Designed miniproteins, single chains. Designs and how they scored, part 20

Each design is a single chain, and the fold is of that chain. pLDDT is the mean over its residues in the fold that is shown.

## One batch from the design tools (miniprotein)

Design m671
Fold by ESMFold2-Fast:
Parts: sequence; structure tokens; C-alpha cells
Structure m671 (fold): chain A 62 residues (1-62)
Amino acid sequence: SEEEMRRRIEEIVREHRELHRKMLEEGRTATPEEQRRLAIEMFVTLSETVDRMVKLRIEAKK
């Protein structure tokens, strides 16, 4: 249902924000090289989150 999909998307977003916050906190004491690596990890995590949302929408149309 539309409401179920909305709740699942909300949960995915919430989980992503928690991970993002944790990575930013790690970045505060990180060296420039470590910060570069964290930025890449954050980008990969965002890509995975977007993929999950797209798959959810595709499945809902069947």
C-alpha cells in the first residue's frame, strides 16, 4: 500500500541519517586522508540507500 511504502521509505531515510551523523562525528578527529575515505564511504552508502528506494518503488508497481 501507499502508506506502507511511505513508512518503509521513512525508515530507510532515518537509518541513512544515523549513519551519516556517525561518519561526520568520526570526521571531526580524522586526518585529511581519512576524511577523504569517509567521504567516499558516505557516497557509497547514499548510492545504496537510493537503490533500496528505487527497488521498493519497482516492486510496488507489480
Scores: mean pLDDT 80

Design m672
Fold by ESMFold2-Fast:
Structure m672 (fold): chain A 66 residues (1-66)
Amino acid sequence: MSAEEAARQGVEAGRRGDSDKALEYATIAGKNGDIEAAERVAAGLAMGSGDTQKAQEAGNKGIEAA
């Protein structure tokens, strides 16, 4: 899965409030070296769920995986 595909799937999961799936996709984006894509997933999760802690966790997972 490409970083762009992971970002798209993660943003959609985040907008639905699916924090677990958003974290998985942020990690995939980070492993592909695309920290910006991982941050987009984190932003989508914050907007969808309002859970800033989970959004921050998604961003951190992407950075750590990169």
Scores: mean pLDDT 75

Design m673
Fold by ESMFold2-Fast:
Formats: sequence, structure tokens, C-alpha cells
Structure m673 (fold): chain A 60 residues (1-60)
Amino acid sequence: MREIKVLQLTSENPVEAAKQKLKDLGAKIVKVSEFPEQGTAVAIGTDENGVEIVVVARKS
């Protein structure tokens, strides 16, 4: 079964926060997209069970 989890968080450093959140969840980072003009970063990872995790981090 395919599961997708979407997480939102706020940080002074969105890119690093999104990457760290995926690492904390045990997910392998697949892609990171940065949107500096919006102060936003999106990181996508997959855990060992095939769950796709999308972290949207926004600057405080």
C-alpha cells in the first residue's frame, strides 16, 4: 500500500530544517526544492517501507 505523509514546519533555515526532519524520520532524501522568494523549501523522502514523506518548511 502506498502512503504519503505531508508535514509542514517553520524554521529560520527552511532548507536545512526540511532535510533534518526527513533524517529524523529515517527517510532517504530523494529531492529538495528551494523557493527563496517565498522563503520556502520542499523536501521529499522515502522511508524503508516505501512511505513517501513531503516536508514543506517555511521561514519564520
Scores: mean pLDDT 81

Design m674
Fold by ESMFold2-Fast:
Structure m674 (fold): chain A 84 residues (1-84)
Amino acid sequence: MEEELKKALEYVEKALEAVRKGDRDTAISYVKKAIEELSKVAQDPEVREALRYLVEALNAIEKGDFDKAIEYLEKAIEHLRKAL
């Protein structure tokens, strides 16, 4: 659980950096890796909220709405920090 949360947090932070640089493909890759790690520990309500925000972030990135993607990724980080 703690190791999966730490890996997911690192992936979300890397996705956020990629979005800020306009690197769409890298951002999508890291969001998907974060979702994969969190799906292993999805019994936690804070993890479930983080997953919801990551799915919204993925949708925003795919639509090219990087401002919304940043907001959703930051909310995912907030919920992951509460789960740690």
Scores: mean pLDDT 85

Design m675
Fold by ESMFold2-Fast:
Structure m675 (fold): chain A 95 residues (1-95)
Amino acid sequence: MAVERLEKAPRELHEEAAKRAREEAKKSPEPAREGLLKAAEYLEKRDVAGAYEALAEGATRILGAPPEVAERVVELARAGRGAEAIALLREAAEA
């Protein structure tokens, strides 16, 4: 439901989410930075599903985070809580 609502959202909401992802990427070490930048790129293209997948991949594959963290990141993003999803991904990278 939240993903479908965001997919139908105005371009401005996707641009704001992408801006937040890029802003968090500047504060994040590699490899979390790459995941956040990819998510921002998908959001700028209004590919919400791609953005959520990039966040999940960043948490599990490129960060080595536990699967539970990746699932939580995707859950938060799909619920429209993108800022919290990005913050959790950044925290996982710093751990």
Scores: mean pLDDT 63

Design m676
Fold by ESMFold2-Fast:
Structure m676 (fold): chain A 80 residues (1-80)
Amino acid sequence: LLRFDPALLAVVKRYIDRDVLTSEELELAIGQYIIDKKLADPEDPTVIILDPELAAVVGKERMTGHELGQAILARSTRVE
């Protein structure tokens, strides 16, 4: 199980109601957030255009889905 940054969890809390979850559960929550906010670039679906809330957490306005996944995992701590 992983514990994630509270600022990141605040962005996706509509999709998850706990702060200790699996990386798969977080990836699904982020994916749903991207779909609901229509953040995928229509010209290049591999690129995500981050909204202000998510950009404030990761420090960038645009990145690939893979880069976003890596940035999110880098902000997690393993819970034992």
Scores: mean pLDDT 70

Design m677
Fold by ESMFold2-Fast:
Structure m677 (fold): chain A 86 residues (1-86)
Amino acid sequence: LSERQRQEADLALLQMQVSVSDLSENVDLSIEQLQEEIKQLERAKERADALAAASTDPALRAGFEEVRARLDEHIKKLQEKLKEKE
């Protein structure tokens, strides 16, 4: 509820939006790289969920929900690639 928490939410949303736009390039990763990427994206998704739940601003909440959906899509795609490699 502090202005600091709002500022952190704004910054996190911007960083996550930039991050998810770059995810489409990870098509030729090794098994170890895929596992690490999945782990990182799962952490980002958990953070987006927490920030969406904590957001009282409808615009911020919608932004985090969009980021979460895009992260979930990429996680599933990477999990499929990992399964095919194993």
Scores: mean pLDDT 73

Design m678
Fold by ESMFold2-Fast:
Structure m678 (fold): chain A 67 residues (1-67)
Amino acid sequence: KRKEAIKRLVEQLAEALGIPVEALDTDEGIDEATRKLAEMYGLTTPEQLEAIRREVRGLREAYKELE
């Protein structure tokens, strides 16, 4: 249940950002996702960018663990 929810969330995030889900499995993909999320929501502070990057990285690690 939780595993499927995390996988679905990662896939939906990748689709919403216009990047392949496989890209979120790379550091470059995490950087791109962080940038796009920040731009979509008008987030420009270093603290907000760090928070987004941490969340995206956390989702990637959870996705990898569930695979």
Scores: mean pLDDT 74

Design m679
Fold by ESMFold2-Fast:
Structure m679 (fold): chain A 64 residues (1-64)
Amino acid sequence: DVDDIVARVYEAVKGLSQEEQLEVADTLRRLGHDKQADEVRKAVDDGDIDAAAKSVADAVRQEL
């Protein structure tokens, strides 16, 4: 179920360190999700963990 996978990704990203979230952003860029990668980097810079997790979850939904 796509929604279940997306929800699990969201929770997993919220548990990551700032450094790990930036590594996820780099991975998203390599996969062609440039907008979501930029959103994660901005959210990390702003200290907005929820926004970072949402952007990663949105990119994963697009791959499924």
Scores: mean pLDDT 82

Design m680
Fold by ESMFold2-Fast:
Parts: structure tokens; C-alpha cells; sequence
Structure m680 (fold): chain A 68 residues (1-68)
């Protein structure tokens, strides 16, 4: 699951303007950490931050997590 999330985040970041990439990857790292920790509140917060930058990639990552 985490490998699929990381791949989706990197693919999303490649399509973003360079100024948005650091914040997006930081939020993606928090999603991965929240999944590893089983922290639902941290997961929801991190997905919301990703969604502010790229809602399509955030939705794709949510689907990956729900399908696991």
C-alpha cells in the first residue's frame, strides 16, 4: 500500500509547478506515515492538505488506501 501511495505521489508531483512540489511531497510523506501508524486523524488531515494542491492525486491515493 505505501509503495503504491509513494508512486502516485511522485507521478502527481511530476505534473505540478515546481513551487508546489515541496508542500505536496511533505503532505504525501504524512499520508504514508499515518497509514503506517494507523492514525486516521493524521491521515484525514494529510489527505486534505494534498487535496488543496492536487485533488485528483489525493482522490487516487484515497482509493488506493480504501482498496487495501
Amino acid sequence: VTEQIEKAALEGAAKLPSEQVPAFLEAAGRVVQAVKDGDREALEEALAEMGKIDPETAARIREIIEAA
Scores: mean pLDDT 79

Design m681
Fold by ESMFold2-Fast:
Structure m681 (fold): chain A 79 residues (1-79)
Amino acid sequence: SPLEKELERVQKELEELSAQYAEALDAGKPDPEIARQILETTRRGAELVIQYVEKYNPELVEEVRAQAEALIAALEEAA
């Protein structure tokens, strides 16, 4: 489905950004722009996951939304 393809794309982008951030951190030069891109990509991924859960497992929507909000808040605090 288009939603599943979008989820795969976002997951791949997040994986690539995370690798780039880890390399920068390991070099002793953390990159705040990559951190910002990770946060924005995570927000997009969370919205897509919530849409997927609403369609296939609607009883889990509130739990998944709460988990997504907690993850985003933690990433914002860490940035």
Scores: mean pLDDT 83

Design m682
Fold by ESMFold2-Fast:
Structure m682 (fold): chain A 66 residues (1-66)
Amino acid sequence: SLREEALRLSGGSGTVTPEQAKELALRYGVPEELADVIAESARAAGGTMTVDQLLELIEAAKRAAE
């Protein structure tokens, strides 16, 4: 599942880097432009985001992607 893969990439920390967030978003069908926005959100927040935040952003991006 997306959650399991995100936790695996986090190395058990529960947080992901901007690069990891973009990679997961792209793998799960988020368009590149929205995946970049997700990565920028992590970068702006100090360089990490939680797995739960990533899951919410991927879900929102999929709803925004037509």
Scores: mean pLDDT 80

Design m683
Fold by ESMFold2-Fast:
Structure m683 (fold): chain A 75 residues (1-75)
Amino acid sequence: SEIDAVRAEIAELVKKIVETQKKIDKLMDEYFKETDPAKREEILAEIEKLVDEHIKTYNELQAKRARLEALEAAA
């Protein structure tokens, strides 16, 4: 059913958000411990890419949650 499909998509997006947050947290820890300016710039660039991905994934999750609510209300 469409409801089951959307629930599965939400579960995958939640998992992706958790995994991306763990990667960001690890890179933040590495950034604060790093003393080499060039390596710090590389770590920041990786964090910025992951933050952009995190925002996009979160927006997709919110859209899927709204879709699920609409489908459940129509049932």
Scores: mean pLDDT 88

Design m684
Fold by ESMFold2-Fast:
Structure m684 (fold): chain A 90 residues (1-90)
Amino acid sequence: MLHLGHLYYQELQQIIQQAQALLEQVRALGLDPATAAEITALLQRAIQLAQEAIDLLSKGDVPKEVLEKLIEEARRLLEEAQRRLAEAQA
């Protein structure tokens, strides 16, 4: 249990760190306002879901399936934001 919880925590922290780094890139790049807003919304949502999952882990009163679903959704949003940012820079 501790080993699995540690892996979830590390993955969630990585998602938050990557999303924060991408938010800094979006602000620095001077993208058009609509594109910047869309990418920012995806990244902020990914951070929110990851933080919610960390809070649930801290409380220790959550099914594994709920944590995995939150992690999966946060990763999906992060990947979509990365894709859109790459397209905007192409």
Scores: mean pLDDT 83

Design m685
Fold by ESMFold2-Fast:
Structure m685 (fold): chain A 77 residues (1-77)
Amino acid sequence: MEIPKVKVSDEEIAAARAYFARAEAAAPAEARPYVAAAGRYTLKAMEALNAGDWETAQKYADLAEEHLRKAVEAIAA
């Protein structure tokens, strides 16, 4: 059995997918594309972590953070 410390469970991935789907639906039109992109990158980062590709996971996590920042900026301006 794999140690959960380095593996994201299928249940956690499903929960993240559901969370971002709801967040996108609830987001203002200005922020919606950025929330959608952040969700996609977060899921790709989780998949990369499960594949043992920490470099790719970090890259996608950084992209998710960038798009969340753009979502906040779109709401503010």
Scores: mean pLDDT 79

Design m686
Fold by ESMFold2-Fast:
Structure m686 (fold): chain A 55 residues (1-55)
Amino acid sequence: SETEELELLKGLFQIAVDANDLVIERSQDNPELVAKLEADRKALEERIRELEARI
């Protein structure tokens, strides 16, 4: 069903957020990279929110 597919996609984006957070934690010596990764994290969170609105 569409609901099951959206839940799966949401889970995959959540894994991407978790992986991004891990890279941020390990990149604290590079503030420019951290800023870019934080922007990427916000984009991923927005995609999760869009999927949740459709579930």
Scores: mean pLDDT 85

Design m687
Fold by ESMFold2-Fast:
Formats: structure tokens, C-alpha cells, sequence
Structure m687 (fold): chain A 76 residues (1-76)
């Protein structure tokens, strides 16, 4: 289902964010840039998918991604 795909995208974005912070912590700035690029591409795919479900679904997706990424940043 689309809802299941959006949840998987959110979970994958969270993992990429963790990988970015770990790469930075280890001084692996090239890996951090590669993960940031992957995160941006995946986020755009999620936006497109959520947008197909309507404006409320798009806003909910963006809000959930922002909340999840802010939580990970605070724990980094």
C-alpha cells in the first residue's frame, strides 16, 4: 500500500540521517555527502508519492519526516 511505502521511506530517511551523523563523527565527509545526496533523492520520492494522496497526506509526510530528523539530530 502507499501508506506502507511512505512509512518505509520515513524509516529509510531516518537511517540515512543516522549514517550522515556517524560519518561526520568519524571524519568521513565524503561518505556524509553521499548519504546526504541519497537522503535528498529519497525525500523527493516520498514527496511525490505523498502528493499523489493529496495535500493533507503531503503535509503529514513532511511533518513526520521533520519531526523524525529533528529527533535524530538532537540525539547526535
Amino acid sequence: SVEEQLQQIIDQLAELAKQIYEAIKNGDFQKAREYQQQLQQLFQQGISLAQSQGPDALQAFIDRVEARLQQIEAEA
Scores: mean pLDDT 88

Design m688
Fold by ESMFold2-Fast:
Structure m688 (fold): chain A 85 residues (1-85)
Amino acid sequence: MFASDEEVKKMVEKLTPVIEESAREKAEELGTPEVIKDAINFAKFLVSSEASDVSFLKLSEEEQIERAKRLGEASATFFAKLEKS
């Protein structure tokens, strides 16, 4: 079942600080600060895709934050691998 566009937008806005921090920290850890912007944008896209499923909206706030953090880290890792290729 799909969430409304407004619910998705509010969820992305709420989780943006977590996404930005996790993506930045991971990109810096991997020595690829140049990928931070791409990692943040991709992580926001992934969060919006997950938030489109109402099951994500039913998660606790703590679980939503942890998932957003993992998506930020994964996005930074993905772009760091592309940059080093």
Scores: mean pLDDT 81

Design m689
Fold by ESMFold2-Fast:
Structure m689 (fold): chain A 100 residues (1-100)
Amino acid sequence: SLLDMLKDLHDWIKREVPKYTPEEVVNLGRTFVDMVKLMLEENTLSPESLKVVIETLDYLIRELERKRAESTDPEVRAELDRVIEELRRVKEQLLEKLKE
């Protein structure tokens, strides 16, 4: 099911993302934003799936904040700030959809 796939993705992110460099998590964060936007457009998310994606976004935002603090490159920090803002925006859209 989509729910099981999202749970597997959540577990993968928790396991793998801490190993990534600041530059690598910029690309991952952008990909995740695009994926969630597509899921919102297709209206494929049940309330249970929405909760898993929100929890995944919370984890990913915290990890990107950590990677931002570790980065000494101002361009990488700026890109991480942009991606974190997009992830937070998408999370707000998911929270609003959960209220429906």
Scores: mean pLDDT 85

Design m690
Fold by ESMFold2-Fast:
Structure m690 (fold): chain A 81 residues (1-81)
Amino acid sequence: SKEKKLKEEIEKTIEELRKLAEEARARNTPEMLALADEAEATIEEIKEKVKNAKTVEQLELILKLAKARLDLIKEQIKRLE
């Protein structure tokens, strides 16, 4: 179903955020640790939004948000390297 595919894409985005959090944490600078915390907080926010989603349209908006947050955190990490 479209719902299942959207949830799978959201889970893939969460996994990428998790990997970024791990990479940032491994760098062990105050700015990188803050980005790791931000990525982990973002994962929890996305998971809560998915739990509360009642429509396919809401899941599409959550996926868009998740991807935007992933890209922002990636860019912030890149700027610190």
Scores: mean pLDDT 89

Design m691
Fold by ESMFold2-Fast:
Structure m691 (fold): chain A 81 residues (1-81)
Amino acid sequence: SPLVEEVRALNAEARARVDAIAASDLSPAEKLAQLEALARAYEARMDALFARMSEAEKAEARPHVDAFLAHLRETVEAILA
């Protein structure tokens, strides 16, 4: 599915951005602010893609979204530790 492929591509871009923010020389507060902005942009883009999907496409895409959100959460937790 082109929509599921778009979710995978967007996840690859978002993950690379999360990793770049985490590895940067920014303060913890600046990293958290950028990750929050990225999370909001990601949610808006995913909502738009999912609105166009069939139930089968949503079921295929959901594990990729869940894996990204877990990675984002773990990255935020590491910055706060």
Scores: mean pLDDT 90

Design m692
Fold by ESMFold2-Fast:
Formats: sequence, C-alpha cells, structure tokens
Structure m692 (fold): chain A 90 residues (1-90)
Amino acid sequence: MEEERIKEELEKAIKEAKELIKRAEELPESKYKKPAIEKAKEALKIYEELLEELENGPSPLSKEEFEERFEEAKKKLEEAKELLEKAEKE
C-alpha cells in the first residue's frame, strides 16, 4: 500500500535524523556542530509532522504539498549530514 510505504520511509528518516543529532551532540564544539544539530532537528520536525498527518486520517495537505515538505526535509537532512562530516573532521 502506498501509505504504508511512505510511513516506512518517514520512520527510517526519523530514526536517521535522531541518530545524527545524537552523534553530533557527542562531538567536541566546532563551528559545524551547532548547524548540523539545528538542520537535523528541522528535518526531524518536518518528518514527524508528516507522519502525524498520515496517521490522523485524510491529510489536509495536498499530495503536492506533502511531497514538497518531504523533499525539503530530505534536503535539510542531507545538509545536516554534510555539516556532521565537517564537524567530525574538525
């Protein structure tokens, strides 16, 4: 089912964002640490909001709006990963 597949993708993305935040918080202070955490938290918030919309019955969001938010969250998570890599390299 399409909805179940999207829920699985959201759950994986939420787990990934949470793991990234945890890893970043364990790093020494750097100019990249705080931005990595902030971007990952922004992505996490969007993913959690999208998951909640799917679980609460028919979403008030159009398919296009849902896809746009999902892509925005993916972009933020990718930016957070790049910042985390820079923070880990010092």
Scores: mean pLDDT 79

Design m693
Fold by ESMFold2-Fast:
Structure m693 (fold): chain A 68 residues (1-68)
Amino acid sequence: MEEERKEAERELERAAQRYVQSLDAGDNAGTAAAHRELVRAVQRLIDLGYSPEEAALLATRAVARAMA
């Protein structure tokens, strides 16, 4: 359980980094694809027992960290 949750959080961080990089590049198609990966990562967190609110907050923080 703990291991799966840590892996899911790492996947979320990777998806957030790809999303921010696509935004920086001005790649509309790549940004749309990366956004879909973010949505899937959020859903995986929910499936692993996070509330929708917790998963959304983690995604917001991951994107903010990637933008820094």
Scores: mean pLDDT 83

Design m694
Fold by ESMFold2-Fast:
Structure m694 (fold): chain A 91 residues (1-91)
Amino acid sequence: MDLSERELEVLLAMAELLVEQNRDTVTVAEIAERLGLSQATVSRHLNELEKKGLIERVGKGYRFASEEVFRWALELLVEEGIELLKAAVLK
């Protein structure tokens, strides 16, 4: 899958927010606040993720295109968390 670092950051932040809030949709504003990015920057990356078929727009928010994509994003998020934990323990 051909994702930029920023697209991956946005996708993972979306997965985190959905798990934390027990919701299926998040807004551009929520992702922007989580990442410390402008809403315009986040919106551009969300548009690219939507073009790639990973997410879909629902009203004023976005959701994962499928449970399979959401599960994949959660697996990546857990892997990133494990790598951060390893880095912290080894220092």
Scores: mean pLDDT 79

Design m695
Fold by ESMFold2-Fast:
Structure m695 (fold): chain A 99 residues (1-99)
Amino acid sequence: SEEEIEAASRGMETATKVLRAVDAGNIEEAVNIIKEEVDKGDLETARFAASWATGILVANGELEKAARLERGVADAFEKYDPEFAKLSRETAERLEAEL
């Protein structure tokens, strides 16, 4: 749908900001970028950004950074989307097991 395309576009833009923060060594800033979208109620954009950014980090072999990002994402989503928070936590645990 148009809303899904718009959410994906915003998610990609947000994911790019997240990845820049991670590359700068600032995981806390990366998590806060996602949290701002969650706090605005744009859960689709936040989920897309978190998933896409994690995917890129994993593809680049940045497993430690991906795990740390997913831990912060789980905390950010716990109140609003506990199912997605659980998936993010499980992803972090899986990535940590590969270190």
Scores: mean pLDDT 86

Design m696
Fold by ESMFold2-Fast:
Structure m696 (fold): chain A 73 residues (1-73)
Amino acid sequence: GLEEAIAEARRALAAGDLVGAARHLNVAISHVEDEELREKAQRALDEGMFHLADGDEAAARAALERALALIEE
């Protein structure tokens, strides 16, 4: 569920696995029922994936951490 996907995303980020973090965040966001929150988190994930594809790991991490923060708690 949402809590497990969040925990997996957090572990991937801590390990420096940005691709894994993005995958787990995508799963976590799919469980978010609030449409506005889901849209905000999805935009942050999309930004992270864009930077990851562009080779900007620092910008990717920042965007992925922002997506996680939006859906945590």
Scores: mean pLDDT 86

Design m697
Fold by ESMFold2-Fast:
Structure m697 (fold): chain A 94 residues (1-94)
Amino acid sequence: SLLTDEQVDRLLALLSQFPSVEAFVEALREFERRLGFPELWSDDEIKALAVQFELFKQGLLDDEEKRHLASTIFRGVEDKEKGIELFEAIVEEL
């Protein structure tokens, strides 16, 4: 299922709170661990997401590219609202 515009905005606000690419990558792996899915993203997908996250943090992504990043992160997540709530909990632990 597609993310709503409100869900995209919420996720992008959460992504802005990660202090580094390393913190973002650790958060993705912690997200997989808490959901019980050991490979929600492949190693190559994590590397691609890390590159897009760096571009996002540098202000180099347009609105369409930001929506694509948010949608790509949550592509394999069935319950988008529960996924966002879990990401919010991980960000609170930074």
Scores: mean pLDDT 83

Design m698
Fold by ESMFold2-Fast:
Structure m698 (fold): chain A 66 residues (1-66)
Amino acid sequence: SRAALEAQLDAELAAYQAANPSTPQSWIDQGRADWLKEIAALTADQLKKLEEESKKVLQELEELLK
């Protein structure tokens, strides 16, 4: 879902900022805004494809954890 992609983006940006503390907050904020615009521009078909790819990765992880 779009919300899941947004949550993933926020987590990755937080990790990047922690690893690169000299990065200006304004650049992080601009990068976030640009990525949110890209996520909003994804077509329904592109969103479905990403959801199916995510399900496949989760299934592979579940098999590994059994």
Scores: mean pLDDT 71

Design m699
Fold by ESMFold2-Fast:
Structure m699 (fold): chain A 82 residues (1-82)
Amino acid sequence: SKEELLRRIEELLRRIDELIEKIKKEIKDKLKETKLMFVALAEKTTLELARRRIERDVDLDQAIRDVEAAERRLEELEKEIE
């Protein structure tokens, strides 16, 4: 449902913000920090666009794919930082 997709996006955006804070605090290598920050911010942008698509009832299939891709990418990033 649209409501469930929006809840998933809100949860992923919270996870990205937490991840950004961890990257800034824990990653001492400046090049690695920059690369991880770039990926995290790109995923945040993708999720914000997916949210707008869902709210406008446009390209819902693409929004679903973007959410699923972001979930997988965030799991990878979280493991890389741990």
Scores: mean pLDDT 83

Design m700
Fold by ESMFold2-Fast:
Structure m700 (fold): chain A 78 residues (1-78)
Amino acid sequence: AYNAGVAAFDAGKYAEAAALFAKAAAQGDAAAIANLGIALLKTGKSAEALAAFKQAIATGDAAAKQAAIAGLISIALQ
């Protein structure tokens, strides 16, 4: 699911990427939670993206937290 989500995101298929990252996140992938937030931002779903970034920070994973903080800054500056 995660690798398929990355491929969809790289192809600009952000809605498909969000669905695939949501599936990977449900399986406990912390990196998928942060990437779900980014894909949701690309589809204009800022409220759902904010929730995903907060969840990514709560996992305690350093890479997921870094990506989530960058996404939150992007929302705040738009």
Scores: mean pLDDT 78

Design m701
Fold by ESMFold2-Fast:
Structure m701 (fold): chain A 85 residues (1-85)
Amino acid sequence: ASATVTATGSDGKSASATVNNVSSTKTLNVKAVAVGDTVIAYVFDEDGTLQGTASFSGWKKGETVTVTVTDAVSGKTASDTVTVK
């Protein structure tokens, strides 16, 4: 299965990516981590098993970025928020 990851900054900037080969039966969650001007979204299942990653670069220092994962099969969403350092 696949999932769509969308990153939205507090400045209104947004970007999205597709994560392939995710679980088709388990609930997906996401954890956002800021590394420089890049926000990395870690997509994992309900058991904590890593399903994939997506990265979004070009964020401004001090911006708050909300990352949302949407499961293409179930339509369920999860989100996490991180501040770019």
Scores: mean pLDDT 80

Design m702
Fold by ESMFold2-Fast:
Structure m702 (fold): chain A 120 residues (1-120)
Amino acid sequence: APDPAAFELEFPHTPAALEAAGLAATPVVAEIGRREAAGMDVDARHLAIVELAVAIARGAVEAGERVRVRLELRHPVSPETLARMQALLRELAAHAAGLATVEITHADPAAQAALEAAVA
């Protein structure tokens, strides 16, 4: 079966910058690992990818780095999951001070518009 969600990051620095930001030890990374071991449903996997992408982007911004986040979300999610994803993206936008850009593609155009509005 195709992966329901993916993300891509662009940094001017090496992967070592992510480790310097402490992201490998974050609760978000640990939670994704647990959910993968348990066989995540589509909603849980979409949320986990957004949580991970936001955590990495925040670490990069705190290090003074410009980051581009690309989110590819291939399946519809529940309204509750969509609302949680919007909240995470709003928190990133408020924290990023213009150093993070987020590009979103979603199978549902209405969900894509809602998520894009959260990062504006």
Scores: mean pLDDT 63

Design m703
Fold by ESMFold2-Fast:
Structure m703 (fold): chain A 87 residues (1-87)
Amino acid sequence: SMMEKAKELIELLAKGKIEEVIEKFSSHDFARAMQLILANPDDPVYKEALKNAVKNFDKLPKEFQTVLLTFLNSLSIINPELAKEVS
């Protein structure tokens, strides 16, 4: 399911397995994972996943970088506290 796929992506990001994320998932899967993080802002695993994505920005394919930048811009408006925590 799309939900199971998003959760697997988040778990791998939280573990710092960036290369595995890039190999297994599309930029569309990554966008869905970002939306799941937005819906669950207090989940410590989801926060760690987002922190690891930001930390490894330069290792991400350009399509993933575009998704992450768009997400972070939205996050700074919707949840500025979480945006500060992951920067």
Scores: mean pLDDT 88

Design m704
Fold by ESMFold2-Fast:
Structure m704 (fold): chain A 58 residues (1-58)
Amino acid sequence: TATATALKDLPKAFPNVIAVKKGDTIVGKAFEDYIEGTNTATGEKGLVPTEYVEVTSG
């Protein structure tokens, strides 16, 4: 299990990718190029590219 903080905004432009706003906290599993988890600010579940987040634990 990993916790990550969004570093910049990401709009929902792709299937299975969730929207994030700078400062949102995502909790899930970290993989090489993405995190699969839940945005705790919105409740959305899906993928976030690692370039948009800083992983703080996991």
Scores: mean pLDDT 78

Design m705
Fold by ESMFold2-Fast:
Structure m705 (fold): chain A 77 residues (1-77)
Amino acid sequence: MSKEEIEKKARKGVKQIEKLEDEEARRIAVSTLARELVEAVGPEEAIKILEELAKETEDEVVKRILEEQVRKIREEL
């Protein structure tokens, strides 16, 4: 899968996560997305994609959760 396809899939994923009613379900979904990105592109590129997604989202809860995942990945570097 190309980097552009991965980024497009990630953006669609965030839009689906924004539709979830429960914050815990959103946390689990974002955590899964972050893990899939790390597996696909590595931790450094995953951080860049997650930071872009956090900047693009208008959902403050999803933004905060995305930023939490970026911090966790950075702590493992």
Scores: mean pLDDT 82

Design m706
Fold by ESMFold2-Fast:
Structure m706 (fold): chain A 55 residues (1-55)
Amino acid sequence: GEAELERLRAQGAAASAAGAALGIPEAKDYGTRAANAETKEQAEAYLRQAGAHMG
């Protein structure tokens, strides 16, 4: 639903901030993509990539 997409976008923004703080450009980029995703599927895919780069 819309609320779930908003939650995933918020997690994307948090992942982007964490990636920036840790100096991991891939996590920052994927987190930013998740924060701007138009679908739940896109947001989840980008969040998985961001998480994979943060170890």
Scores: mean pLDDT 85

